# Ledger of designs, part 74: designed miniproteins, single chains, continued (3)

Each design is a single chain, and the fold is of that chain. pLDDT is the mean over its residues in the fold that is shown.

## One batch from the design tools (miniprotein)

Design m10554
Fold by ESMFold2-Fast:
Structure m10554 (fold): chain A 110 residues (1-110)
Amino acid sequence: MTSEEIVRISTKAIIDAVADQLPEYKERLEELKKKLEEGKISRSEAFDEIYKIIAEKLGSQAASEISARVVGAMLRGAEMATFEGASEEEVYDYVYEAVSDALKEAIAKK
């Protein structure tokens, strides 16, 4: 698995986790995922949009805390793939679960 593949799989897991936990944003997130896969937007632009969605629903403090956990999950996923021989499925599952847990915690605090 290349560094580009690791980041692609992690980004997909993040978008899917946000869509599943914030289903009212699912259509917007699916369009974002499509634009990213088609190369119509940068990964930075995609993460800016994800931050805006989370901030709209949960507030800017929660969005910042979730963003830190997303970065941590991506770094751990990359470590698993690079040094531990993790599959694409294992990286996806790890990142998806970590982001889903962060969102569930933030939603429960409201």
Scores: mean pLDDT 85

Design m10555
Fold by ESMFold2-Fast:
Structure m10555 (fold): chain A 78 residues (1-78)
Amino acid sequence: MRAQIEQDIDEAMELMARSVADLAEKTTSNKDLAQQLKDEWDKYFQAKKAGDLAKAKEYQAKAQELLKQIVEAEEKEK
């Protein structure tokens, strides 16, 4: 039961993360950072689905760092 609820939440979070990554790819001037963000989110969800919580945590941290770099790049383009 908990695993099923967690899977439903993961699907919703994955959809939201993909939407954010797609928006970043379309709006940021740094397409390489946007691609890396997508790759790290994909690895995060793959690791979480496999039950590797340690790797999932590492990929989540990398995704957050990449998102921060994209935001900083966009602020520079003011």
Scores: mean pLDDT 69

Design m10556
Fold by ESMFold2-Fast:
Structure m10556 (fold): chain A 95 residues (1-95)
Amino acid sequence: SLSEVRQRMDQLLAEIPGLSAEELRRKGQELLDWIREEAARLSPEERRGLIGLLLDFIVGLHRLSQGLDEEKQRAIGEFVTRLVDLILELQAQLA
């Protein structure tokens, strides 16, 4: 559900300051893989809602990255790129 996606996104944002760059990369990929599986079960209207959540999540990640070291900023940048790719895939499915 979209509420579960939001909860997992919020949880990762809360955890990031305490994670290593390697842990962030791993947890980010795990979340992304889970979101992809969740997206396959969503209606077109729910997929539009998911795109909105992904955009808000990217904004949250960007804001958080400003207070972190270069290695974590790099890990977040890589993760944001993958989230943008997912948004583009979801938009293509709605076209």
Scores: mean pLDDT 89

Design m10557
Fold by ESMFold2-Fast:
Structure m10557 (fold): chain A 79 residues (1-79)
Amino acid sequence: MEAAKEAIREALEAQGLKVTKIELGEVVETEESTILTFGVVAIDPATGAAHFYRAVVTLDKEGKVVDLELELLATVPAL
């Protein structure tokens, strides 16, 4: 769980975004992995725009992040 949230923050902060919300939506457990789906909100400090992402994180059986997919769903521009 925390490793997944940390990976999401690291990926978006590397793009210069400020992550403000990470919310767990779905959990799918398999024999070898756990797939976590999150809703994520990140602010672009340069523009003030809010970016809404869907993040899909795959964890191995030891809880380590092996895959991260970020999909931009919407952007709400600042004034």
Scores: mean pLDDT 83

Design m10558
Fold by ESMFold2-Fast:
Structure m10558 (fold): chain A 63 residues (1-63)
Amino acid sequence: MELGQEAGRRGAEASKAAEAAGNEEAADLVNMYGTLATTYGGQGDRERAEEAAEKAEEAAKMA
């Protein structure tokens, strides 16, 4: 998988996990960053996609 697409996939997975955990604040943050990771990954902006995916994963750990 290309690096940008991989980062987007990671962000989307983190969003799903945080929503399932039921922590509203963490889920909101993960949803924001997960969406950004998917969007930037689709645009080929690998650095922004990876940064957003990392932030989504950090927020998911708070859930």
Scores: mean pLDDT 71

Design m10559
Fold by ESMFold2-Fast:
Structure m10559 (fold): chain A 97 residues (1-97)
Amino acid sequence: SLEEEILREAVERVRREHGERAARALEELARGRLEEALRLASLEQLAYGARVLLETAVRRLEELGELSEEERAIAEALIENMLARLEEAARALAAAA
């Protein structure tokens, strides 16, 4: 799915820049597993990972410019659902701090 492709690309970038633990933390954060994410990485690393994921999602949405109306709506919904999960994760992290 587009969501899985976006997550894979973002995780791979984080892995290259900050290593395996930070990459795994981003995967856990994206899945809503905040406690596990915090065990693997610092708040600063998680915030950076979330930013990378959002930037990747926006770029992928822009690349979809020639999709049908139905395909575009599905892609936008997938990206919005991912963003909603990241926002929920950010709120839970703020509450834990």
Scores: mean pLDDT 75

Design m10560
Fold by ESMFold2-Fast:
Structure m10560 (fold): chain A 69 residues (1-69)
Amino acid sequence: SPVEELEELLEREIELLSKVPGVTEEQLEELRRQAKEAVRYLASEEPHLIPLAIEEVKKRIKKLEEIIA
């Protein structure tokens, strides 16, 4: 499911962000909350934008992996 793919990618992004020095657990919890809210909104109101959101998250993950490696 594209929704499940987006959820998995957002969780991967947050896992990578947890490895960045100075990122707090409170900030990670807020990001998880925002991610769940965004997925719910897109799935209910704008499902046609989910493929674009997947592409954007993949680009952010790639950039984070390059920085953290």
Scores: mean pLDDT 87

Design m10561
Fold by ESMFold2-Fast:
Structure m10561 (fold): chain A 59 residues (1-59)
Amino acid sequence: MATKEEIDEYLKLAKEAYEKGEVLPRDKAQEMIRKLLENEEGLDKANEFAYYQGKAEKK
């Protein structure tokens, strides 16, 4: 189960990648989303993470 600190770190990484015009490696992104979904609180954060990841991939 991911900690609150880990959840915040994952979102920060996704947002920073988006700002740089980069996308996180797919394998790493999938693992982070899975860990977020393991937390009841992480469902909203997982959706936010997926949103940034998707935007970065499209450009």
Scores: mean pLDDT 68

Design m10562
Fold by ESMFold2-Fast:
Structure m10562 (fold): chain A 60 residues (1-60)
Amino acid sequence: DKDKSIEGGDYFKELGDEYYKQGNNILAYRYYHLAAQSYMNAGDYDKANEMYDKAVEAKK
């Protein structure tokens, strides 16, 4: 379900942003990666790529 995949991506993005703000880069990476996969499944490749970039930045 595309709508559910977008909601899942938004949820994981919020968690990634929260952990990144806390300096928890390991969990930020994890949740950004999950957000990217959810957006990819929804066919939102622009958001998926944005999340992959955030995951790479968090991992360093």
Scores: mean pLDDT 83

Design m10563
Fold by ESMFold2-Fast:
Structure m10563 (fold): chain A 99 residues (1-99)
Amino acid sequence: DEVKEIVEEAVRILEEMFNEKFEIYEISEEEIEEWKEKLLKYTALPGSERSLRIGAAAGLIVYKKYKEKYSEEEAELLALQIGALVAYKAEEKEKKELE
C-alpha cells in the first residue's frame, strides 16, 4: 500500500505538470529502489526518502510510456529528467503541507 501511495502521488504530479492523463502502471518496491538509485546518480537531489521514491516512480512511468517510441537510452534520459523534476515538486508540496 505504501508503494501504491507513492505511485499515485507520482501520477498526480505528472498529470499536473503535463495536463494529460498518465496510466498507473503496476510498479514494485524493487523497481522504485532501482530507479531511485539511477536518479541519485543522475542528479544531486536534496529531498526526503519519500520525495525521491515519488520521483523514481514518476521516472519509471515515463520510461514505460516512451520506451516503445524512443530508444531505450533516450527514454531513460527523459525519464531521469522528469523524475528529478517530480522529486523536486514532491519535496516542495510536502514542505508546504507541513507549514
Scores: mean pLDDT 79

Design m10564
Fold by ESMFold2-Fast:
Structure m10564 (fold): chain A 101 residues (1-101)
Amino acid sequence: SELTPDHSLEEKANLLSHQILSTIGEKGYEAGKKQGLEAGRAAMIEAIPGAIRAAVETLRELGLSPEEIRQILLEVAEAVATFVSPEVAEAVRRAVAEVLA
């Protein structure tokens, strides 16, 4: 689903959370299926910096402030903590801090 300026911050956070969870989950599943759980987790973590950079670029193009972008990506990190793991969520938080610095 395409992010638009007309979406609320909550709607943007929900859509982006689904997109990022799908992206890292797919990478983790494919690697994990071939080489086991450790490889799956590593593949998820490796995918995070690129996914967060792409998300920040999209949100900037939609005219969001740095504060709004940080809020949305913090909600994405919480979704990752809930549906994947706290370790992978911490990788999301680190990538957000680096990209928004």
Scores: mean pLDDT 83

Design m10565
Fold by ESMFold2-Fast:
Structure m10565 (fold): chain A 96 residues (1-96)
Amino acid sequence: MAEAEAIEAEAKPELEALQRELQAHIEAVKNGIDPEAQTQKARDTFAQLVKAVRDTARRILEALGPLSPEQRAEVERDFEAFVATSEKKLQEQIAS
């Protein structure tokens, strides 16, 4: 929907910036650069990313107005898929 697309487009730069920051910390851990501190920063950045994703989901739901349970479930599935994909990438990258 046009409203959802506009919110996603607006949120995309922030989400991409957090993803790049997370990737930089993961890469530092893999390269042995202050692994304890970089692991903590990766965890903190991931928490910020999850929060930003949830805030985006809330804004989309607000913009779409009252939705059926089925429509809300669709939006929720999209965000769950994004979180799951991000968690998988984080786990694969930290595990070497």
Scores: mean pLDDT 75

Design m10566
Fold by ESMFold2-Fast:
Structure m10566 (fold): chain A 88 residues (1-88)
Amino acid sequence: MEEVLKKLEEEGSLLERSIVRDAAIALGVINIPSSFMRTMARNSVLGSFIGYQGKPISSSPGAVGTPYQTQAIEYALKQAMGEKVTVT
């Protein structure tokens, strides 16, 4: 828990922290029974991730546990920071 909070503080503002938290809920890192939100987040991230292509992805330890979830959170942070993502 403390490591996750430290990473969120390091990775950006309070706004960015809120976006990452919401993304984690949608991706099922936080136990929410809404399969609809998970499916929407998955499809949106996958489509955008295909456009993101070739950019290095850093690992996020702890609760994310999977490469997909790590990459999705990284993508959400990059969007929050205003980085452009190529959409195909």
Scores: mean pLDDT 44

Design m10567
Fold by ESMFold2-Fast:
Structure m10567 (fold): chain A 87 residues (1-87)
Amino acid sequence: MSPLEELLAELEELVARADELSLEELRQGAIRLLNRLKEYAESQGDEQMVALLDEYLAALRDPNVTREQILAILRALRDYLADLVAS
């Protein structure tokens, strides 16, 4: 399985299980996933993706971040990664 397919599968699992997770578990799961995706983007020289992920990571680290905001970030990334895997 490609790194992108593995990251997409982990992201879909996190979104599917979001209602079963505490806000902190969901936040930490999202941060770990985005850090791994950032490492992948850096390895590919994708500066635009790195910049986008840095903005999302800053939002996730905000002490006032809501569950709804975390899910919106994860869903946006899911759609983006699904398009990349399909292409």
Scores: mean pLDDT 83

Design m10568
Fold by ESMFold2-Fast:
Structure m10568 (fold): chain A 63 residues (1-63)
Amino acid sequence: GPAAQARLDALLARLRRAAENAERAGLPEVSKRGYEAADTATTAEQAEAALREVERAGVRALT
């Protein structure tokens, strides 16, 4: 429904922002994963899982 679509759209926007942040931080592989996930996620659960993975990958790449 509209609420589910709005939630997905918001998560996809956050995921793209996380990808932009990774690019600015010098993490092109993390950024690429974020953009690819934003393009392929069709559910809020997929988008949330991808956002958590991009965040974890960013931490791992810096440590």
Scores: mean pLDDT 81

Design m10569
Fold by ESMFold2-Fast:
Structure m10569 (fold): chain A 74 residues (1-74)
Amino acid sequence: SEAAKKLEGAIALIKQAMKSLSPAQVAVIGKHVVRELLAAGTISEEEAAALLALLDAGDFEGVIARLRELAKRK
């Protein structure tokens, strides 16, 4: 699905950011990506809130895992 492709794109972008950027920069990029997914209707407000909480905690592996589970359902 298009939603699954967007979620896989989000995962790839966050993984690339984690390799080259500081944790604070990864969190900023991750929050932008989550907001774009929400605006596109790819994820719900509840799903976005959970992802934002993980980003605020610096749990980027948790963000990736959550996005993968969402991609399986879409």
Scores: mean pLDDT 87

Design m10570
Fold by ESMFold2-Fast:
Structure m10570 (fold): chain A 76 residues (1-76)
Amino acid sequence: SSEEQKWLEEHREDLLLGARHILEQLKEKPEFAGLSEEQEEKLIEKLVEKMAPYALGLEPGPASAEEIARESLAEL
């Protein structure tokens, strides 16, 4: 709905910060080491998009953040 879209835009900064925090923890994994700044920003945007339904309660439970991040990395 338009109200859900508005909520996502109002909370976009918090979602971006959460995604950045997840990526920083994942940088200990070899597949996430050595990403360019551009690749990191694209990955963060994909993480926000893939995690937004869970934040809204639209799905029964999230895949692990690492699994979502690996899927997002494969799409780069």
Scores: mean pLDDT 72

Design m10571
Fold by ESMFold2-Fast:
Structure m10571 (fold): chain A 65 residues (1-65)
Amino acid sequence: SEELLEAIAEELARRLGISKPLALEMVRAAHNRDHARLEALARELGLSVEELERLIKRAYLEVLS
């Protein structure tokens, strides 16, 4: 749901120290399996896509716990 994606994005933004809109774009890219967009966003932060996906998963687990 959109509400769940926004909650995950808020947690991700808090953990990475980035803006909510940027975090939401990352979470949506992961949800949509847009690997090219995830690679571009990860590169912007100096991360690998695997590292970014791990951080998104951690934020997801935190919201659902």
Scores: mean pLDDT 85

Design m10572
Fold by ESMFold2-Fast:
Structure m10572 (fold): chain A 87 residues (1-87)
Amino acid sequence: SEEEERNKYVTEALGRINAEIDKLIEEAKKHLDDVEVEFLRDYFLHRAYETLVKVKKAKSKEEIDKIVDEGIAQMRKDFDEYLELKK
């Protein structure tokens, strides 16, 4: 059904977001202390929640993919900017 196909795309989108957060947190552990890592984890989970809300409102797979790609790109950018400031 259309609902089952949509739920599959939402699940895949959540999987992509979670995989990216895991990668960013593993990278953070190499450069940051435990307090900063937990702060970034909470921040990324908040961004993931906002992305999920947008994904649930999306009307097509193409819109879902765009929202996820933009959310991931923003998380990567924010992480890179934070690391640059810590130098």
Scores: mean pLDDT 85

Design m10573
Fold by ESMFold2-Fast:
Structure m10573 (fold): chain A 74 residues (1-74)
Amino acid sequence: SLVEKVEAAIAAAKSIDELRDRTIAILREEGVPQADIDALRAAIDDLIAAGLSFDEIKAGVLKVVRDIEARRAA
């Protein structure tokens, strides 16, 4: 599933840039609309601006991806 692929990428990521790049690559491979990819980028930027830790940013990314998968399954 999309969530399973992103969870693996999140676990392997060693930086926010790597997390962003790997997650976006998976979303593109899975045919996620550009608008949802842009929303994920904006969400990551907002989490960084809020001063969240790397682990909190990982959790936030996973939440956004779960929402994307739920909309695709509906």
Scores: mean pLDDT 85

Design m10574
Fold by ESMFold2-Fast:
Structure m10574 (fold): chain A 64 residues (1-64)
Amino acid sequence: MSEATRRLAAFVQAASGEDVSGWSLEEIIAYMLSMGNTPEQILAVAELVGVDPARVREILARLL
């Protein structure tokens, strides 16, 4: 999880300019939702960087 979460953080930082390094997976997903990303977009990006889609779905269910 740690390495995949770092890749997701790096992707979000590159796309948004926000320094999300050191954030938890839940914090990064919450930030992506706050920026207007859909759950489907978040799942697609997470899968691309190697984050477990089941874990992302659990976090999205808690935040929505």
Scores: mean pLDDT 80

Design m10575
Fold by ESMFold2-Fast:
Structure m10575 (fold): chain A 109 residues (1-109)
Amino acid sequence: SEKLEKIIDIVNGALKRIIQIIVDYGKKHNIPREKLLEIVKEVAKIFNDFIDYLKKNPNLSKEEVLQLFDEAREKILEILKKYNLPQEVIDEVKRVFDEAKEEILKVLE
């Protein structure tokens, strides 16, 4: 569906922005490349699992899509905390999720 494609585009945009936040922080603070790659892979897996689920279930309700998006958000925030990323990075990532959620809500209205 056209709505599904728009949601996937929003989610991919959020993923790109979150990876950029993590990579920029990691470069500035001399986090080893191998560790940054590990964080990025774990974050990307959560987003890819969400997108794959949306593609396999094209008839999900608005409420179900939003619940799954909120679950992906919490999983990603836990990954960032697990890797001891500072509150400033966590807050920036939260802003990206909040903006993406507003865009998803507009598509689903």
Scores: mean pLDDT 90

Design m10576
Fold by ESMFold2-Fast:
Structure m10576 (fold): chain A 102 residues (1-102)
Amino acid sequence: SPLEEAAQAALDAIRAKLKEHGLEDRVEVSVSVENGELVIDFRRKDGRPLTDEESRALTEAVLAGLEAAIKVLEPYKDDPVFQEQIERLREALAGLRRGLAA
């Protein structure tokens, strides 16, 4: 499924970015397809709130994941089944980019 391929690409990109920031052993990430939508979930393994530094690193990881998912879905942009999901991912990406602009 293109959505399952997008979810896997997002997960791989997120994990790579978490590793770059040294968070791979501290933060748990999952990416799933639920009711035709990509769902990205993060939790700190110790259950504590994220620090500001960890929150910024997670935002960068999600941004990388969304970019990877959009790239996988781009060939399907003219398919109505994927159009809404691609638009939602692009809106989320734009929002995260604004949040990172300090």
Scores: mean pLDDT 81

Design m10577
Fold by ESMFold2-Fast:
Structure m10577 (fold): chain A 70 residues (1-70)
Amino acid sequence: HMERYAASPELQAEWDKLDAEVASVPPEDRATAESRAILKLAEKIRQRLVEKGLTGGVPAEDLPVVLEVA
């Protein structure tokens, strides 16, 4: 669950939004919608982590947990 990750609350909120959007599509299209949503979210997460300098500014002990969300 996202609530256990060290990532920002903003990232967790975006995951929740995508989950709700995927749930609103027909069952036949869920796999395709989910795959596309995950790829878009992953790219946004990567960009935000780089912008905030998390990969360069995060303590080594916390880095694996933060990157797991991305």
Scores: mean pLDDT 58

Design m10578
Fold by ESMFold2-Fast:
Structure m10578 (fold): chain A 92 residues (1-92)
Amino acid sequence: SMAEIEEQLAQFEAAMRAHAAELLANRPSEEEVKEAEEILEKKGKEYNLEEAAEVAKEMLRAARDGDAAALEAALARLLELVRAALAEELAK
């Protein structure tokens, strides 16, 4: 269902924005980064968002390195990829 996909995307986006804000305020531990990367990898494959998951992993590593600009750029790219994929699905 289209509505179910939209709800899942909204939940994912909200969660990603919340995590990104926390990452920008405090550098995550290696443990936290590993857990988030594992979740993103599984969700990326499940929703056919492998490229988005890869970008999200870059985002987490940038946060660990304290590169706020790279983190922000990667997050924006991730969200654009997810939205583009949803738009393509809706066009069918």
Scores: mean pLDDT 76

Design m10579
Fold by ESMFold2-Fast:
Structure m10579 (fold): chain A 53 residues (1-53)
Amino acid sequence: SLQSVIDITAEAIIRAGDVFDMRLAGAPDKDVDKRAAESRDKLRAQIAADDAA
């Protein structure tokens, strides 16, 4: 649905901000990469959930 597209986009922006903040805080690259991967997995899960609707 259109609402799901909006929600997914908003989540992606929020997650990008979190990853950026982690880099600024000096988090190790491995932790930043893990966070980015988790963000991708979460977005895929949200898309899959929307597919059921």
Scores: mean pLDDT 69

Design m10580
Fold by ESMFold2-Fast:
Formats: structure tokens, sequence, C-alpha cells
Structure m10580 (fold): chain A 92 residues (1-92)
């Protein structure tokens, strides 16, 4: 995954998070969002493929939440977390 591709996918994720927060009537925690993006960039430096899979799963989770499918959203979130944790287990 290229830096430009990562930047584009992170921008899409930010947009999706803001859209979901607006639908739920919640305020976006910009500091938490920035911290999450920094973590994703760190994982991408170690395993860009795992990061690409996690970003796709996070996108699916948000779209499922927007559609009202909480079960699909939960499954996608769990798979995304597992994908992000795998590079750290190998590095440890």
Amino acid sequence: MSQAELDARLAELREAVRRLAEQEGLEVDEAALAGFEAMLRAVAAVDPEATARALELLRRAIEARLAGDEEAAQRANEEALAALEEPFRRAA
C-alpha cells in the first residue's frame, strides 16, 4: 500500500466516522480519532497488507452501522481488531 493510498483510505474513514456520529447525534472526539489514525499509520509501517484489510473491515463496520445491521458491524469490528493486532504479536 502506498502512502497516498493510505492517506486516501484514512480520509475515507474520517468521513465515515463523522457521518456515523452525525446520524447518531454524537460529537466526534477529534483527539481519539487522531490517535487512532496515528496507530493505523504505525501498523502500516510494519504490515501494510494487514492495515489495508483492517481499513476495509472498518469501512464495512461503519456502513453496516449506518444500515442498522449491528451484528454485521460487530463482526467486522472484531475482524479489523484482529488484523491490527497480528503484526504486533509477530513483532513481540
Scores: mean pLDDT 76

Design m10581
Fold by ESMFold2-Fast:
Structure m10581 (fold): chain A 95 residues (1-95)
Amino acid sequence: ARQLTEQGNIYMEMGDYDKALELYNEAIEKARQAGDWKALGEAYGNKGNAYMRKGDYKSAIEAYTKAVEAYEKAQDYVSMERFRKKKEEAENKLK
């Protein structure tokens, strides 16, 4: 999962958000299979960031919501709060 997330981040830097989303979706599936809540939160958080860059704020909110849930299960409250704020930023863009 981590390697796929890192590859997705490279495509984000290149501006290829669709390829980044493909890699983050693969990272999500691998994290689920491994039961790795922290990796799941990281992949969903980056998926939300990709949707923010695309201007798809509704999809960003959905992805950030899943990141918050995953980080809560991982007991990573710092990352949970970070993505809660990112979710609020996306919600403000819809107004």
Scores: mean pLDDT 88

Design m10582
Fold by ESMFold2-Fast:
Structure m10582 (fold): chain A 77 residues (1-77)
Amino acid sequence: MDKALQIISAGVTALRALGHDDAAEELRERALKVLEENKDKSDEERARAVKEVVVEHLREAGLPGAADAVERVGEEL
């Protein structure tokens, strides 16, 4: 699994674990759209693009700690 898919999986799993199934599905669709829009870019560029979307969505869902964890995962890209 590439970095972008790992970031998407982490965000979706966090939301589902807390019972936010609708928010998890919305994040999945939003992140996959960003991934498709960046499909011709490098793995690093795709990971940065999806990281921004996942972090924003987690903060909107009231999970700032999860958002900060995802943000740190992308720091070395």
Scores: mean pLDDT 77

Design m10583
Fold by ESMFold2-Fast:
Structure m10583 (fold): chain A 109 residues (1-109)
Amino acid sequence: EEKEKLKKLLVEAGKEIKEVEETVAEEDKDAAKVKVIGDKLSEPFIKMEEEFLKKGKSEEEVFEAILKKIEELIKETEDEEEKENLETVKNTLIERREAIKKKKEEALK
């Protein structure tokens, strides 16, 4: 039930990200994708982060755990369209992580 709610939010976020990719200018796509994630996924992701941080996990381990939950949902999903939307969210999160790491590395120099 909780898992079904998370899946529904992820599928909706993935669908909106795809719409951004099709309709938004290349320069604005990145900001628009970040907004979709913030608007749709902030609450469930904060709850997951809080749970894992209580167990002494690092921020990187928390991120890997979130990706694993999404991968599990992808494996359990039979609908091709829903799978594609879940993969879109997963790929967008990986891109955000890489961008954040790059900025953090640059700021330390």
Scores: mean pLDDT 77

Design m10584
Fold by ESMFold2-Fast:
Structure m10584 (fold): chain A 56 residues (1-56)
Amino acid sequence: MLSEEARAHLDELFASMSLETQQAWLEGLEYIAKLNPEDEELRKMVDYAREKLAAR
């Protein structure tokens, strides 16, 4: 699971963005995660961001 600090940071970041900007940001993060498959934190961030956006 993503750290409490990272989750709080993403929650604040998402609150400052429009839904369209959130979707574009997630697509960019997914692309970076695909290029860095060994970075488990990036994968956790993508998963958390997807759940956050789906709940909106």
Scores: mean pLDDT 78

Design m10585
Fold by ESMFold2-Fast:
Structure m10585 (fold): chain A 82 residues (1-82)
Amino acid sequence: NIKEELEKEEKKLIEELRKNSSQPITPEQLERAIEIARKALENGLKVNSEIIDVIGAAAYLGDEEAQKVLDEIREQYKKQAK
């Protein structure tokens, strides 16, 4: 079940980020957040808000791939609105 696997990946990444809250997000952690978001979008599933926050922070700092994924999340949410 893709939804259960995504929720598991989300929880694992969020727990790692909370344990290392004083450390900057690593490129590996950002790539995992982007993969989680893309898989969710491909399956019409909601992206976890904390994962969106990670991607949004990276986009704000100039990460182009993070910005693209953030734009895709916004587009998907508009389509699902009504």
Scores: mean pLDDT 79

Design m10586
Fold by ESMFold2-Fast:
Structure m10586 (fold): chain A 111 residues (1-111)
Amino acid sequence: SLDEKAERLAKALRYQINILKNGNETEKISAAIPILTFARAVYEGDPEALEALAKFLDVEPDREKIIQALNEVAKRAEELGYDGAAAIARSIATLLETGDVMEALKILLDV
């Protein structure tokens, strides 16, 4: 379900979310780098990264379907109070839609 996907994202990235919320600027950037690096690999067509993200979201390994699923997970995570998970899903979706790493980073730094 969409709730299970939102909860899985919040739990899987609990440590990174905590740092994005409570860390200093350097710690927040350090937590953001692996997330953005992974999202960029998907954007650039890395089949292993694409398959891993598709499997996590329980969708076919198709960029448009992954973007749709990320936006749905972000909305549901926000409704459930998982604000950090919502920001991560929005950040990844933004990078996949635009290729804009700086815009995706801004979303993560606003957690």
Scores: mean pLDDT 90

Design m10587
Fold by ESMFold2-Fast:
Structure m10587 (fold): chain A 80 residues (1-80)
Amino acid sequence: MMSEDQLNDEVALSLARMAHSVTQSALENQKLSEKQLQDEIETLERLRKRLLSLAKDPAVQKEIDQMLNESIQQLKDKLA
């Protein structure tokens, strides 16, 4: 029987994948301002904390953490 925890894992992973995809598209846009990059980093850091709290499977938590940390680092690299 599929538990509520499994549904939370699937939802959290889906949201992380969407956020990662949106960030990749934004990184292809060369016209992001410093403020926009900083705002996106803060938004992704808040989202990461939220999704890690929702996910119950350690493997799902690891995938979310790796994916969103990669996106955050790419934005930070562009800001530097």
Scores: mean pLDDT 80

Design m10588
Fold by ESMFold2-Fast:
Structure m10588 (fold): chain A 85 residues (1-85)
Amino acid sequence: MSKEELIELGEKLVELAEKDPLLAGEIAKEVMKKTKLSVEEVADLAFFLGKAAKTKSEEALKEAEEIAEKYPEAFKLLKELVEKK
């Protein structure tokens, strides 16, 4: 998993939350349903990815890498659902 992939996914998540919060919510629900993660776990994944994209700091990128590695199936599914266009 590259830092570039983390930033790209984070940027797409931030844009989705701003332009279409209902679709962002439906994507989060689908990730929860498929991975059986809690709302807090999915929210943490999205939060740290978005923070890394916005700040591009070494600390934020490390946090995003750690949470993506903790929930690899959720990260993969989130990426697929965001890229489905």
Scores: mean pLDDT 82

